# Designs tried in a protein design run: designed miniproteins, single chains. Part 104

Each design is a single chain, and the fold is of that chain. pLDDT is the mean over its residues in the fold that is shown.

## One batch from the design tools (miniprotein)

Design m3848
Fold by ESMFold2-Fast:
Structure m3848 (fold): chain A 61 residues (1-61)
Amino acid sequence: MEEIEKNLEELKEAAEKIGEDGESLLGAAEDVTEYALSVSKELAAKAAEKHAKHAKELVEK
């Protein structure tokens, strides 16, 4: 948890500096963040689906 907070704060500082350097870099950083969030959401959904499928197979056996 502490390491995650430190990494998040460093990313926030970097994002602010990128915003000052150029809009293209800021846009790229936002795209990467959105992609990471999307992937995390999809991963959670896939894990839930896999768990439900496995539970059904166990009931059959």
Scores: mean pLDDT 63

Design m3849
Fold by ESMFold2-Fast:
Structure m3849 (fold): chain A 60 residues (1-60)
Amino acid sequence: SMELERLKLLKLLYKSVISTNEMIAERMREKNPELAAKEEAVAKELEEKVKELEKKIKEL
């Protein structure tokens, strides 16, 4: 269904953003630990969005 494809694409998008934010957090950990913590927090929020999407995909 179109809804299933939409949710799958949205999940891929969120996973890509999570990866980017985690990379930024790692690079900034020593030089700017506050920024690293903020980027990690954003990645965790997006991980929750991915879990919500997984639940919707499973339940349809």
Scores: mean pLDDT 85

Design m3850
Fold by ESMFold2-Fast:
Structure m3850 (fold): chain A 78 residues (1-78)
Amino acid sequence: MREEEIERHEEGRRRIHELLDRGDYEEAARLLEEMAEGSPDPEASEFYRRGAELARRGDGEEAREFVDQGLRRRIEFL
């Protein structure tokens, strides 16, 4: 159901932002990879994977930009 999918994405976004805020980059990257695998949209998946890569490098601000782009893409076309 779309409602369930939106709920999962919203929960994921909140959790990822929280992890990035406190510098837990490895866990944030893990969740981003899970979101990428769960997305049928290849554009959104690419944003999430790029965000995970940046998070693992410690580029929290850059990772946030890609998370926001991926979520915007996913939610707009959900």
Scores: mean pLDDT 74

Design m3851
Fold by ESMFold2-Fast:
Structure m3851 (fold): chain A 116 residues (1-116)
Amino acid sequence: MITESGGGTFAAGSTATLTGTGPASVLEGAKINWNLEPPGGPLLLVIKDNSTPASGIRSRFKGSLSGTTATLTISNLQVEDTGVYYTGALSDGLSAAVSAGLAIAGGPGATVTVVA
């Protein structure tokens, strides 16, 4: 199970650092995604493949994976960055993988609120 942390209320222009932690069996060798659920909006892919910004996502969003900790850093926070951030650990393969971690949504998410 992945647990997200580092949420809270942030001033516009500040930096948020979110982490997703879990066992090596879920995170090791997986491609970690970060997704944003804005208030009343659809889920948006923010980071794919541990560190690659999704199409249309600004360079102020940074992803990394170190050991069993996935990190999302959002610099120069804007009000539109408000929402719930979720980790996903994906081990995509057309063959059935039988271990924990294949297409698993992360934990309950970390809520980020950005105030002007």
Scores: mean pLDDT 69

Design m3852
Fold by ESMFold2-Fast:
Structure m3852 (fold): chain A 55 residues (1-55)
Amino acid sequence: SSIIDSALELARQMLAAGVSPERVLALIEALLDREKVPEELKRQILAAVRELLAS
């Protein structure tokens, strides 16, 4: 639907490729920072990614 959906898709693809949860989170965080995503949206995306990685 939006950047959140894209970030979660990327996280799932990286996990399927064998990337560790820590590296997935770090890469997505770096990408969001590079794209200057609004702080509130960045927090929401990172929370969703962390939830996916913890489940």
Scores: mean pLDDT 83

Design m3853
Fold by ESMFold2-Fast:
Structure m3853 (fold): chain A 69 residues (1-69)
Amino acid sequence: SEAEELLEELERVALRAYIETGSEEAGLEAAREYLISKGFDEATAEKIVEALKNGDREKALKILEEALA
C-alpha cells in the first residue's frame, strides 16, 4: 500500500540521519521533515514520529493510512 511504502521510506530516512549523526533525535527530526515535505501537517507528522520513537510501527502505519484516506 502507499502507507506501507511511505513508512518504509520514512524508516530509511530516519536510519540514514542516525548513521550520519549518531543521534536518534536527528533521525526522528529527519523523519518529521520528510513527512512535512510530503504534505502532512505538523500535528500528524508529530504523532507518526512519536509512534516510531516508541517502536510502535503498527500505530505509525494506522496514522499514515488514516491521513492518506
Scores: mean pLDDT 86

Design m3854
Fold by ESMFold2-Fast:
Structure m3854 (fold): chain A 58 residues (1-58)
Amino acid sequence: SPLSEEEWRRAVEGARTLIESGMTPEEARRIVTRDLIDLGLPREEAEATARRAVEEAR
């Protein structure tokens, strides 16, 4: 995975925090996707990874 174990854990924790704050899974996925792109992931991989992180957080 292009993410480290720590970066993956932070993505899941971030997604969980967003959902617990009242965001929908779709909104959380959009935010996590942007964060992963900012970390240097290609868009397609960022989108797939954010979807997995949100599912893990639910």
Scores: mean pLDDT 84

Design m3855
Fold by ESMFold2-Fast:
Structure m3855 (fold): chain A 72 residues (1-72)
Amino acid sequence: SMDEEAIKAALTAIREQLTEEEAKELEELEAKLTDEKKLAELELEKLRELMRKAGLSEETIERALELLREAR
């Protein structure tokens, strides 16, 4: 998949920098994306906030969200 490594790296970095509660929210979003192959706008916004809290660059966030919207 295109940029699959970028998503994987971003998720790993996010998880390591988040609190236990925030990591749970991330895991719920990841599970929903895996099962449904789709995230609603609110869920994408939550993911953006989690990535920002984890200290990711805006470039990495934009790339990851773009790939998640194109999940195939």
Scores: mean pLDDT 69

Design m3856
Fold by ESMFold2-Fast:
Structure m3856 (fold): chain A 66 residues (1-66)
Amino acid sequence: MEEARRLALEAQRLAQQKKYEEAAKLAEEALKLAKEAGDEELVKALEESLPYIKELAKKKEEEKKL
């Protein structure tokens, strides 16, 4: 349980540093662990946040193509 929340916090810190790819990776791991632990609150938070982080990561990749 605590491990999932720890990973979610690390993902948030990485997102604040604009390291969206790394943040998305940790958020996905946190979501898996939260589902295994039955932490419904954390699952909902991560399901809402993860698409946003992934979108920012994709935008960074698209900028590199330019």
Scores: mean pLDDT 77

Design m3857
Fold by ESMFold2-Fast:
Structure m3857 (fold): chain A 65 residues (1-65)
Amino acid sequence: SSNPDFQEGLRLQVEAAMLLMEAAILRRYSDSPEDLAEAERLEAEARELDARGDALLARGLAADA
């Protein structure tokens, strides 16, 4: 059976990775203060999602064991 905590944890980690990719593109292709601020915002959101995803993945693995 699918573990809902494990699935949600994976979803959050994928979302975090996508936000980091967007931030990296902004940093690479723009020198505007607005784009730099947006990149920093995306990076902060990605860190929060990644941490939450890690916690859910650990919880899901423990529940399946």
Scores: mean pLDDT 85

Design m3859
Fold by ESMFold2-Fast:
Structure m3859 (fold): chain A 109 residues (1-109)
Amino acid sequence: SLAERVRAAGDEVVAALRELYELRQKMKENPEDKETYEAEIEKARQRLAKAVGELVDILMEAGKTDLAVEVSRAVRRAVEAIKNGDKEAFEQALAELRAVMDRAVAELE
């Protein structure tokens, strides 16, 4: 169903964001392995872009353009928090994303 596709895409976005955060932390802790972590970070970024694109497309097709905008904003805040190493801001952005996803699923069921 459309709601199941939203859940799957949303879960993948969250998973990709968490992976990016953890990889950035590991790269900071292990600068000697920077090249290895940079490759994994790029792979995770590609995964995130695909998941966000799929989620936005589903929401827009469902006429939930406002929710698509909210998802994009939450993802942008999460990515910025990852770049800055701000765990508190990152968890807040994930909570915002989860709230938007819960609302989207409820409106599509």
Scores: mean pLDDT 87

Design m3860
Fold by ESMFold2-Fast:
Structure m3860 (fold): chain A 93 residues (1-93)
Amino acid sequence: LTLELSEPVQIEGAGTVLLGATVRDENGNVVDVAIVFLDQNGNTAVATVKPGRYRLEVTPAGETSYTLRVQLLDENGNVLVTSEPVVVEIPVI
């Protein structure tokens, strides 16, 4: 699996950034699956996931970058695949 992230969009006043994400399979095709984003500590970093467009809200605690992993889940919530880690640079306010 390959995680492609859009350029971070900062929400002023909240210290939060929005990330758009596209997940591709090994053949480069976009996949519409239930996914979970994990931060560098293994905590869930996703507020809302919707097929076709994933919205990730990240509130930095003084950190300028986040390492994210994507897990694909089946209908029962079992992990099918875990992506390689992706480093995202967070805009400094």
Scores: mean pLDDT 63

Design m3861
Fold by ESMFold2-Fast:
Structure m3861 (fold): chain A 62 residues (1-62)
Amino acid sequence: SMALEELRKRMEEARNVAEGVQIVDEFLQKHPEVSREDVIEVIKEANVDEAIKEGAIEYVEA
C-alpha cells in the first residue's frame, strides 16, 4: 500500500533509534487499520541500521 511504502521511506531516513520509534508511533496513530505484522515486515525490509529496526520492532510489539 502507499502508506506502507511511505513508512519504509521514512524509516530509511531515521538517524537513530529514537527517530525510528517516533516514525513508527506516528504511523500507527495515523493508520490504525494497518496490522502490526505488516508494519514489522516493512521495518525489516527498510535499508536502515539494524539497531534502529530492532528498537522500532520492539516498540510495535509492546
Scores: mean pLDDT 85

Design m3862
Fold by ESMFold2-Fast:
Structure m3862 (fold): chain A 80 residues (1-80)
Amino acid sequence: MRQALLEEAEAAVLEISLAVTKLLVEKGRISPEEAIEALEKLIERARELLEKATDPAAIERLERIIREAEELKKEVEEKK
C-alpha cells in the first residue's frame, strides 16, 4: 500500500510539472530551449518511474504523461 501511494504521488508531481510547463509555453514565459530541456527531464523521470511502477493506475498515468510531454516537445520544436 505504501508503494502504491508513493507511485501515485510521483505521477501527480509529474502531472503538475507538465501542466506548468505547458502553461509557461502557451504564455511565452519560457524559451523553446528551456521548455525542451524541461520536457526531456520530465520524460526521463517518467520513464524511470514507469520501469519501477507496479500499480496499474500509476502506470497508465505515467504513460499518459510521457505521451503528452512528447507531443508538447514536438509542438515547441516546430515553433522554434
Scores: mean pLDDT 83

Design m3863
Fold by ESMFold2-Fast:
Structure m3863 (fold): chain A 86 residues (1-86)
Amino acid sequence: SELERTIELQSLVFVAIRALEQGDVKAALQYMEKALELEEDPEIRELIERAKEAAEAGDVKAAIELLERALDLIFERIARLKKEQE
């Protein structure tokens, strides 16, 4: 379901942020790539792609900020999808 896919996306973005906070850029990039495989929304994809570029450039702070913005949009989508099932 779209809800299940979105929850998996949320988990991947969350663990990518944690990996970046721990200095594991390689793991973070792998989680971001998996997130991009699941995501179809252009706005969320753009945030994750920009976060990936920032992380690859060594700008960990910018990468985390972009992923946190993606996480906010993902959370809003989960809330919306849950209401649609009511």
Scores: mean pLDDT 87

Design m3864
Fold by ESMFold2-Fast:
Structure m3864 (fold): chain A 58 residues (1-58)
Amino acid sequence: EQARQELLRLIGEILNAIGDLLDLEMDPNATEEELEEARKKLEEAREKLRELLKKHPP
Protein backbone atom coordinates (compact mmCIF):
# COMPACT_ATOMS: atom_id res chain seq x y z
CA GLU A 1 0.00 0.00 0.00
CA GLN A 2 2.61 2.59 1.08
CA ALA A 3 5.01 1.20 -1.55
CA ARG A 4 2.40 1.78 -4.28
CA GLN A 5 1.83 5.39 -3.17
CA GLU A 6 5.59 6.02 -3.08
CA LEU A 7 5.98 4.42 -6.54
CA LEU A 8 3.30 6.69 -8.03
CA ARG A 9 4.89 9.73 -6.34
CA LEU A 10 8.34 8.86 -7.76
CA ILE A 11 6.90 8.29 -11.26
CA GLY A 12 5.32 11.75 -11.00
CA GLU A 13 8.66 13.24 -9.91
CA ILE A 14 10.43 11.58 -12.87
CA LEU A 15 7.81 12.85 -15.35
CA ASN A 16 8.04 16.38 -13.90
CA ALA A 17 11.86 16.25 -14.04
CA ILE A 18 11.74 15.14 -17.70
CA GLY A 19 9.32 18.00 -18.47
CA ASP A 20 11.55 20.54 -16.71
CA LEU A 21 14.63 19.28 -18.56
CA LEU A 22 12.85 19.47 -21.95
CA ASP A 23 11.64 23.01 -21.17
CA LEU A 24 15.20 24.04 -20.29
CA GLU A 25 16.63 22.45 -23.47
CA MET A 26 14.07 24.42 -25.52
CA ASP A 27 14.85 27.69 -23.66
CA PRO A 28 17.63 29.67 -25.41
CA ASN A 29 18.32 31.53 -22.13
CA ALA A 30 18.92 28.36 -20.10
CA THR A 31 22.45 28.00 -18.67
CA GLU A 32 24.61 24.85 -18.69
CA GLU A 33 24.42 24.87 -14.87
CA GLU A 34 20.60 24.77 -14.98
CA LEU A 35 20.68 21.87 -17.47
CA GLU A 36 23.20 19.95 -15.34
CA GLU A 37 21.08 20.47 -12.21
CA ALA A 38 17.95 19.25 -14.02
CA ARG A 39 19.79 16.14 -15.27
CA LYS A 40 21.09 15.46 -11.75
CA LYS A 41 17.56 15.71 -10.30
CA LEU A 42 16.31 13.25 -12.92
CA GLU A 43 19.15 10.82 -12.09
CA GLU A 44 18.38 11.09 -8.36
CA ALA A 45 14.68 10.36 -8.97
CA ARG A 46 15.61 7.34 -11.12
CA GLU A 47 17.90 6.02 -8.36
CA LYS A 48 15.10 6.36 -5.79
CA LEU A 49 12.78 4.43 -8.13
CA ARG A 50 15.38 1.65 -8.56
CA GLU A 51 15.77 1.37 -4.77
CA LEU A 52 12.00 1.19 -4.27
CA LEU A 53 11.58 -1.46 -7.01
CA LYS A 54 14.40 -3.48 -5.41
CA LYS A 55 12.53 -3.56 -2.07
CA HIS A 56 8.98 -3.75 -3.47
CA PRO A 57 8.82 -5.13 -7.04
CA PRO A 58 5.63 -4.18 -8.90
Scores: mean pLDDT 78

Design m3865
Fold by ESMFold2-Fast:
Structure m3865 (fold): chain A 77 residues (1-77)
Amino acid sequence: DMEETLELFSKSRDPEEVEIVREALEAVAAGDLARAIELSAELERRRVETADAPEEVKERARAELPRIVAEALAAVA
């Protein structure tokens, strides 16, 4: 789930990713699911851009992410 995904990212050696994961986990602990979703989306955008993957796969991920984020935000509102 989202928390498990964030826990995996916390093992990243990138200080910026670690900081985003820390803020996302704090948001989850505080019950601020909207902020946790936004921070998770930022991690996913970063992951897509730095991934060793075909551009077509990255374009699909970029197109799907806003829809998934909007749906998740609506679900926790």
Scores: mean pLDDT 74

Design m3866
Fold by ESMFold2-Fast:
Structure m3866 (fold): chain A 108 residues (1-108)
Amino acid sequence: MSLAELFRALAAHLTAAAERVAAGDYEGALEHLERAAELARRLLERLEADPTAASPQELEELVALAHTAALLARALAETLSGELRERALELAEEFARIAARLEALLAA
């Protein structure tokens, strides 16, 4: 997948996760967030290897997407219990870590 294809796929999964939440399908929302986390990790790995592969604007957009994903996962954790709540909290922490690392690239 190209960098642009990864960006579009990430945004699409975050949109789908939000739509699943609106529909009351919290497990489906978590599946989309888990896929978004996989894509975000791949984007981060590529950008840490070559920070020039993305424009500053694209990095800012990725940071915003990662923060949005973290907030959505935390909101899910407030409504969920048991294993689903634990999955939501783990995703929130992962997206927060990804956002921080992307912000470090933007600051460099």
Scores: mean pLDDT 87

Design m3867
Fold by ESMFold2-Fast:
Structure m3867 (fold): chain A 80 residues (1-80)
Amino acid sequence: SEEEKEKLARKYLRDAYIDFQKGVEALRRGDFETAKEYFKKAIEDYKKFIEALPDKNSVRYKRAKELLKEAEKMLEYVES
């Protein structure tokens, strides 16, 4: 159902945000290996969120894609 898809989407968004924050905190400590791991997890969670969204033309969908790009840029930074 659309309601079940919405609940699943909210879970993935929450997980992505938490993982992204953990990546940023690790990066602030100079822990590039831990930062890399959490940014990878955040990317996976954002991808799951985007897939779970029922409306692919929504502002929410477009913002999610920008958050995914941000997480991908952070991963590229810690891999360099």
Scores: mean pLDDT 86

Design m3868
Fold by ESMFold2-Fast:
Structure m3868 (fold): chain A 78 residues (1-78)
Amino acid sequence: ASLEEVLAYLQGKGREDALAIARAAISTLSAAELEADRAALEAALPAALAELEARYGPEAAAIYRELADATLALLDEA
């Protein structure tokens, strides 16, 4: 498997699978856990994006950002 194949998977089915798992997990969390997880994700996101871009390129960082944004939206809906 190449990085391109992994990125293609994450842009499609992998993203859908990850968000389905995230939604299921989020549905089990308390309000305090939801707030803590939101704060942790928001705090970690800039450094994670910079590291991913440096290591794997801007496409990997963009996919991670989109997944993180979608996960934050799910946390906001809970």
Scores: mean pLDDT 72

Design m3870
Fold by ESMFold2-Fast:
Structure m3870 (fold): chain A 60 residues (1-60)
Amino acid sequence: IPELVEERKKALDELVKASREVIEAQKNGDTEKYEEAVKKMKEASKKLTEIDQRLRELVA
């Protein structure tokens, strides 16, 4: 399970970073950068959900 804990931390860091990129892209009017950042946020959020489910399966 140490690998899942590390993956969860990385996913959280990526979510925070992508959130900052969304704000930056909106401020600059960069539609392409905005869409890329939103996609990264969705991927990080999905990864967190999957990791949480996997952790529950291992403990249950």
Scores: mean pLDDT 79

Design m3871
Fold by ESMFold2-Fast:
Structure m3871 (fold): chain A 61 residues (1-61)
Amino acid sequence: MEELERLLEKAREAAEAGDEIGAAVYVLALAAYVAAARSAGDEEAKRAAEEALREAVEILN
């Protein structure tokens, strides 16, 4: 999912720049994507979004 990869990259860039608010916004966007994929019943998208969210949280920690 190209959108998930872009959000993860933006979270990484924000963390690198010391932009804590920007990084938090991208993590929230990934969490919203997980919720949307789950609501749509798209198991593949849900799994990919959960993986991207996990990576983003690890980057910010």
Scores: mean pLDDT 79

Design m3872
Fold by ESMFold2-Fast:
Structure m3872 (fold): chain A 90 residues (1-90)
Amino acid sequence: SKKEKVAELIGEAQGLVAKAEGASEEEAKELGRQAKEELLASGLSVEELQEHARALAEALRRAAEANKDDKEKAKLLEEAARLLEEAAKL
């Protein structure tokens, strides 16, 4: 259950990153679902997934700052980072 929730949050965050790069809402949801399935099939532990989430959150916070002049892109990247931070602290 915890592993599934962590994978779900990481998948949702990857969907938001895709949306920041121009994917539609439906495309982003599908990509997020696929990412969740791939993470659960990967054999990675919960702790390994949480470490990945932490590193990705930090990278996305930096990406949001770099893209601050694109308000919608920055907002999506910040939201993705927030979901990854939530996954890391479960």
Scores: mean pLDDT 88

Design m3873
Fold by ESMFold2-Fast:
Parts: structure tokens; C-alpha cells; sequence
Structure m3873 (fold): chain A 67 residues (1-67)
């Protein structure tokens, strides 16, 4: 994998950077879901956003387990 071609220090930089991006994306999606609920968006759209949020949270956990 691309990660295996990097030094240990470079791998940590990539993983911490990915964590930062995922945290920002999670916060953004949580705010987006709350806005959608306030604006009376269809439940189907809210459910889709919540599924995307769960996927991001799972990716975050996987990266945290590697650190």
C-alpha cells in the first residue's frame, strides 16, 4: 500500500492529517444534518446523511487504532 512505502514518521503525518480531515468532515456533516432537520428535509435525505456520518466515524476509529 502507499502507506507502507513511507517512513514511520511520514506514515504518522499522513494518519494524523487524515484524522484532522475526518474530524472536520464529521463536524460538518453533524451540522448539515441539524440544518436539514430544522429546514424540514425529507427523512430519506436525513437517513442518507446519517449513514455517511456513521461511515466517517468508522474510518476515524480505524485510523485511531493505528496510532
Amino acid sequence: SLLETLSEEQQKVVLYSALGILKAAIDFLEELIEEAKKKGAPQEKIDQLEKELEALKEQKKEIEERL
Scores: mean pLDDT 85

Design m3874
Fold by ESMFold2-Fast:
Structure m3874 (fold): chain A 88 residues (1-88)
Amino acid sequence: MEQRAEEVQEAVRQSIQAAGAHAIARVAKDVSSVDDAIASIQQAMRDAQRGAREYLPSEEAAERVQRVAQEAGDAAIAAVRAAAAALA
């Protein structure tokens, strides 16, 4: 069970990081897309958490995955905002 929770956490983190990379690439081409890029990351966070929930054995594991998703999402959003500011 612990091993599966760690695998789910890593999958969630990687999914959100991939969404963040796509968002940064979008903003690099069009800085006016920053709000849409952030919305895309927030949607990826929701989708990743929803998909992960069926594989999690406990509420504690779900809370851990939610925390990982929030941290990865916050980092991705900050990176998108920093990229937009650098291109301004």
Scores: mean pLDDT 80

Design m3875
Fold by ESMFold2-Fast:
Structure m3875 (fold): chain A 65 residues (1-65)
Amino acid sequence: STLEALQAMRDEAAKAKQVLSPESRARLDEVMRQAIQRLAAGADPDEVLEEFRARVAEIRAADAA
């Protein structure tokens, strides 16, 4: 459901923010805003959550480099 996807995204974002730089946290906030807008527009919650997870992984990898 959309609410379950929102909760999962919020929890994953909170965990990621604990280890990310301020610059990467700002990028994550932008990705989160875009994901929320897609859900509000009626996008598939499972698809949005999968894309969100992929983008978080990319941000984490870039931050660690």
Scores: mean pLDDT 85

Design m3876
Fold by ESMFold2-Fast:
Structure m3876 (fold): chain A 89 residues (1-89)
Amino acid sequence: MDQQIRDQVDTMVRGGDQNVRFARQSDGGTPQQARQVYQSVSDGFFGGARTNDRMADQSTDDDVRAYARDASRRYRDNGRRFRRRADQI
């Protein structure tokens, strides 16, 4: 169970990194397109944070639980950053 949770958190961390790169590539488009991408990416990060919190709650391994909670925190930080970026466009 805990190894499956860790593997899911690892997958989400990689997905988050890919979303950051995708959002940066969208800076070459129109302001409206960039705003929509940043809003979508922000929503995705907040959703991912909630998923990581649930995975932490399901884990019985303290290290996996801490890892999932750290991932959740990072997801919320990115969600807030991209939301602010969208609001400035």
Scores: mean pLDDT 76

Design m3877
Fold by ESMFold2-Fast:
Structure m3877 (fold): chain A 80 residues (1-80)
Amino acid sequence: SEKLRKLLLFRAILGVNEIALLYGAPLMPVEELVKMAKEAGLDEETIERIKEAGNASPEEQLALLREVIAEVDKKIEELK
């Protein structure tokens, strides 16, 4: 499934960014995360939350990223 493949790839990218933030590295450019979220078929509400991460503190970015991870995991389970 193309949709499942895109969601799994995006989930992997989100996981790498979560680890990066936990170890003091910067989040990937929000433009790239938004592009990948759109390609993975995430809803506009989730995409707007990703956009908010661009101006957020590292702690806020981590919280927002974890919310997005939960939404992606939910969509992956729906396609299994």
Scores: mean pLDDT 84

Design m3878
Fold by ESMFold2-Fast:
Structure m3878 (fold): chain A 99 residues (1-99)
Amino acid sequence: KEEAERLLKEGDEAFEKNDYDTAIELYQRAIEKAEEAGDLKTLALAYMRLGAVYMKKRDFDKAIESFKKAIEYFKEAGDEVGQRNAEAGLKDAEKMKAA
Protein backbone atom coordinates (compact mmCIF):
# COMPACT_ATOMS: atom_id res chain seq x y z
CA LYS A 1 0.00 0.00 0.00
CA GLU A 2 2.66 2.54 1.05
CA GLU A 3 4.84 1.61 -1.96
CA ALA A 4 1.97 2.08 -4.43
CA GLU A 5 1.00 5.41 -2.82
CA ARG A 6 4.65 6.61 -2.98
CA LEU A 7 4.92 5.68 -6.67
CA LEU A 8 1.63 7.49 -7.36
CA LYS A 9 3.03 10.63 -5.66
CA GLU A 10 6.29 10.39 -7.67
CA GLY A 11 4.20 10.06 -10.83
CA ASP A 12 2.23 13.18 -9.86
CA GLU A 13 5.52 15.08 -9.42
CA ALA A 14 6.70 14.01 -12.89
CA PHE A 15 3.29 14.98 -14.35
CA GLU A 16 3.50 18.46 -12.79
CA LYS A 17 6.93 18.90 -14.45
CA ASN A 18 5.40 17.85 -17.83
CA ASP A 19 7.61 14.72 -17.82
CA TYR A 20 4.77 12.61 -19.20
CA ASP A 21 6.80 9.50 -20.11
CA THR A 22 8.25 9.28 -16.58
CA ALA A 23 4.78 9.90 -15.11
CA ILE A 24 3.35 7.00 -17.20
CA GLU A 25 6.12 4.62 -16.03
CA LEU A 26 5.60 5.59 -12.38
CA TYR A 27 1.79 5.28 -12.61
CA GLN A 28 2.16 1.84 -14.27
CA ARG A 29 4.46 0.76 -11.41
CA ALA A 30 1.91 2.14 -8.90
CA ILE A 31 -0.79 0.05 -10.64
CA GLU A 32 1.36 -3.10 -10.35
CA LYS A 33 2.03 -2.52 -6.63
CA ALA A 34 -1.60 -1.57 -5.89
CA GLU A 35 -2.76 -4.81 -7.61
CA GLU A 36 -0.30 -6.84 -5.47
CA ALA A 37 -1.62 -5.12 -2.33
CA GLY A 38 -5.33 -5.23 -3.28
CA ASP A 39 -5.45 -1.44 -2.85
CA LEU A 40 -8.48 -0.61 -5.01
CA LYS A 41 -8.40 3.12 -4.15
CA THR A 42 -4.77 3.61 -5.23
CA LEU A 43 -5.39 1.40 -8.29
CA ALA A 44 -8.36 3.58 -9.35
CA LEU A 45 -6.37 6.80 -8.72
CA ALA A 46 -3.39 5.51 -10.73
CA TYR A 47 -5.64 4.70 -13.72
CA MET A 48 -7.29 8.12 -13.38
CA ARG A 49 -3.82 9.76 -13.49
CA LEU A 50 -2.84 7.64 -16.52
CA GLY A 51 -5.97 8.91 -18.31
CA ALA A 52 -5.00 12.51 -17.54
CA VAL A 53 -1.41 12.00 -18.83
CA TYR A 54 -2.65 10.35 -22.04
CA MET A 55 -5.01 13.32 -22.54
CA LYS A 56 -1.97 15.65 -22.36
CA LYS A 57 -0.13 13.44 -24.88
CA ARG A 58 -3.27 13.47 -27.11
CA ASP A 59 -3.37 9.65 -26.99
CA PHE A 60 -7.14 9.56 -26.61
CA ASP A 61 -7.51 5.79 -27.13
CA LYS A 62 -5.21 5.08 -24.16
CA ALA A 63 -6.92 7.84 -22.15
CA ILE A 64 -10.33 6.19 -22.80
CA GLU A 65 -9.05 2.75 -21.69
CA SER A 66 -7.42 4.21 -18.57
CA PHE A 67 -10.58 6.11 -17.54
CA LYS A 68 -12.68 2.94 -18.09
CA LYS A 69 -10.37 1.03 -15.72
CA ALA A 70 -10.59 3.87 -13.18
CA ILE A 71 -14.43 3.69 -13.32
CA GLU A 72 -14.36 -0.09 -12.66
CA TYR A 73 -12.02 0.21 -9.66
CA PHE A 74 -13.82 3.22 -8.14
CA LYS A 75 -17.07 1.17 -8.38
CA GLU A 76 -15.40 -1.79 -6.61
CA ALA A 77 -14.04 0.58 -3.93
CA GLY A 78 -17.50 2.16 -3.42
CA ASP A 79 -16.09 5.60 -4.30
CA GLU A 80 -19.03 7.32 -6.02
CA VAL A 81 -17.19 10.67 -6.30
CA GLY A 82 -14.16 8.99 -7.91
CA GLN A 83 -16.47 7.08 -10.27
CA ARG A 84 -18.22 10.30 -11.41
CA ASN A 85 -14.88 12.07 -11.92
CA ALA A 86 -13.57 9.14 -14.00
CA GLU A 87 -16.81 9.13 -16.05
CA ALA A 88 -16.30 12.87 -16.74
CA GLY A 89 -12.71 12.12 -17.87
CA LEU A 90 -14.01 9.38 -20.18
CA LYS A 91 -16.55 11.75 -21.79
CA ASP A 92 -13.85 14.41 -22.32
CA ALA A 93 -11.51 11.83 -23.91
CA GLU A 94 -14.29 10.58 -26.23
CA LYS A 95 -15.14 14.17 -27.29
CA MET A 96 -11.47 14.97 -28.02
CA LYS A 97 -11.10 11.76 -30.07
CA ALA A 98 -14.24 12.66 -32.10
CA ALA A 99 -13.04 16.24 -32.73
Scores: mean pLDDT 88

Design m3879
Fold by ESMFold2-Fast:
Structure m3879 (fold): chain A 100 residues (1-100)
Amino acid sequence: RAEAAARANELAARSFERLGAPEHAEVARRLARLAREIDAPVLVAPLIPEDAERVVELLMEAFGLPREEARRLVEEALAQNRELLAAGSPELATVNEPPR
C-alpha cells in the first residue's frame, strides 16, 4: 500500500543522502509524498543495488509477497516512477490562472 511505498522511498532517500547523491534523495522524498497523497504504491528507481534488495524485502514484509513478486513490483514501480517524472512533477499550482 501507499505507506509501504512511502517508507521504501524514505529509506532510499536516506541511503542516497549518505552516499552524497542529494538529487536522488530529493526525488525519493517527492515520491514518498506523492505515494501518500494519491494513495498509490509509487517507488523510486533503485540506483544502488543494496537499496533495491532492501525495497524488495520491505515489500515482502509489508505485503507478505514472495520475493519474485516483490521484484516484479519493483520493476513495475520503476517504469511507473519514470512515467510520473516524465509527465511533469506538479507545478500545477495555478491551472485556473487565465492567460493575460
Scores: mean pLDDT 58

Design m3880
Fold by ESMFold2-Fast:
Structure m3880 (fold): chain A 102 residues (1-102)
Amino acid sequence: SEAEDLLRRADALLDEAERLLRQAEELLRKAKETGDRELARRAIELAEEARRLAEEALRLAMEALKLAEDKKVILRAIGLALRAIGLIFDAERLIEEAKKLL
């Protein structure tokens, strides 16, 4: 269904956002240990990209929720929307923390 297609796209975007955020967290950890501002800048760039992907995934999950006619699709859409919101907040916190090193 159209809703299921939107959810598959949202899931893929969230997987990529989580991967980028994990890389950003590792770069931030190294930046704190070394004082390397270039690592902090790269952490911000990856976290900003992760936030953008999570925001797009949230949009797709909310669109899928509007089209959803069965309980399984509704629950999946809600789950992906909550996951996206969590990733947006995590990315924003990482960006703020990394900026303190600049």
Scores: mean pLDDT 92

Design m3881
Fold by ESMFold2-Fast:
Structure m3881 (fold): chain A 61 residues (1-61)
Amino acid sequence: ELPKFKVPDDLTPEQKAELEKIYEELRKVYEDYRAGKITPEEASRRMAELGRKMAEVLKKA
């Protein structure tokens, strides 16, 4: 896929659930940042952590 941000749909239900939770958390971080509730540093840190979790889920596949 051209936009590499897509979640593969051929994952196990458990992997899909984990990725969905990660996306929910990522969305919250983004919304909090947009609302000015957290600093750019905090947002970047949390996004990096969520990206690591996503990579771990995909590695398990």
Scores: mean pLDDT 73

Design m3882
Fold by ESMFold2-Fast:
Structure m3882 (fold): chain A 59 residues (1-59)
Amino acid sequence: LSAVAKVALAELSRFTGLSREEIEELVRTLSDEELIKYLIEHGLSERQAKELVRALKEG
């Protein structure tokens, strides 16, 4: 994983309360749109959710 992807995983863990492994499973199983929606429901803005999903999918 890139440094950016590692930071994104840490941020997602903090916002969602999920473990790193649980977040990696969500990234694998959900579409980008579904993952963005999930993050917004957990208090991220649409911009923040899109930026984090991009960082994870590019890493």
Scores: mean pLDDT 77

Design m3883
Fold by ESMFold2-Fast:
Structure m3883 (fold): chain A 59 residues (1-59)
Amino acid sequence: SKKEEIEKKLEALKEELDTEIVNWLKEHEDDKDALEKLREKLEEIGKEVEAEIDKIMAE
């Protein structure tokens, strides 16, 4: 079903996102603006997730 396809895609994206966030925070541990920059990055990733969901739903 489309729900199962979306769930599988979201699980893969969550795994990738978790790894990227952890690595990004480690690399920017001393950056006082790190949390603000992380928020901007998360917003961009959110748009990519929305586009992938739209693609699955369109098929």
Scores: mean pLDDT 74

Design m3884
Fold by ESMFold2-Fast:
Structure m3884 (fold): chain A 62 residues (1-62)
Amino acid sequence: MGEELLKKAEEAIERGDLETARKLVQESIKVAAGLVDEGRTAEARRLLEQIRELEEKIKEAE
């Protein structure tokens, strides 16, 4: 589930491992794309919003 990847990304940010956090965000984007292909567009949209929040946290940590 994409939420599990997002949780790992948050843990990576807390450790200062921004490279791992970015990789986990990219994997979450792939999960969202798969959800769109499956017709689960509402779930994909929610996941993409959470991804954007993490991208902002990574930017703030830079």
Scores: mean pLDDT 79

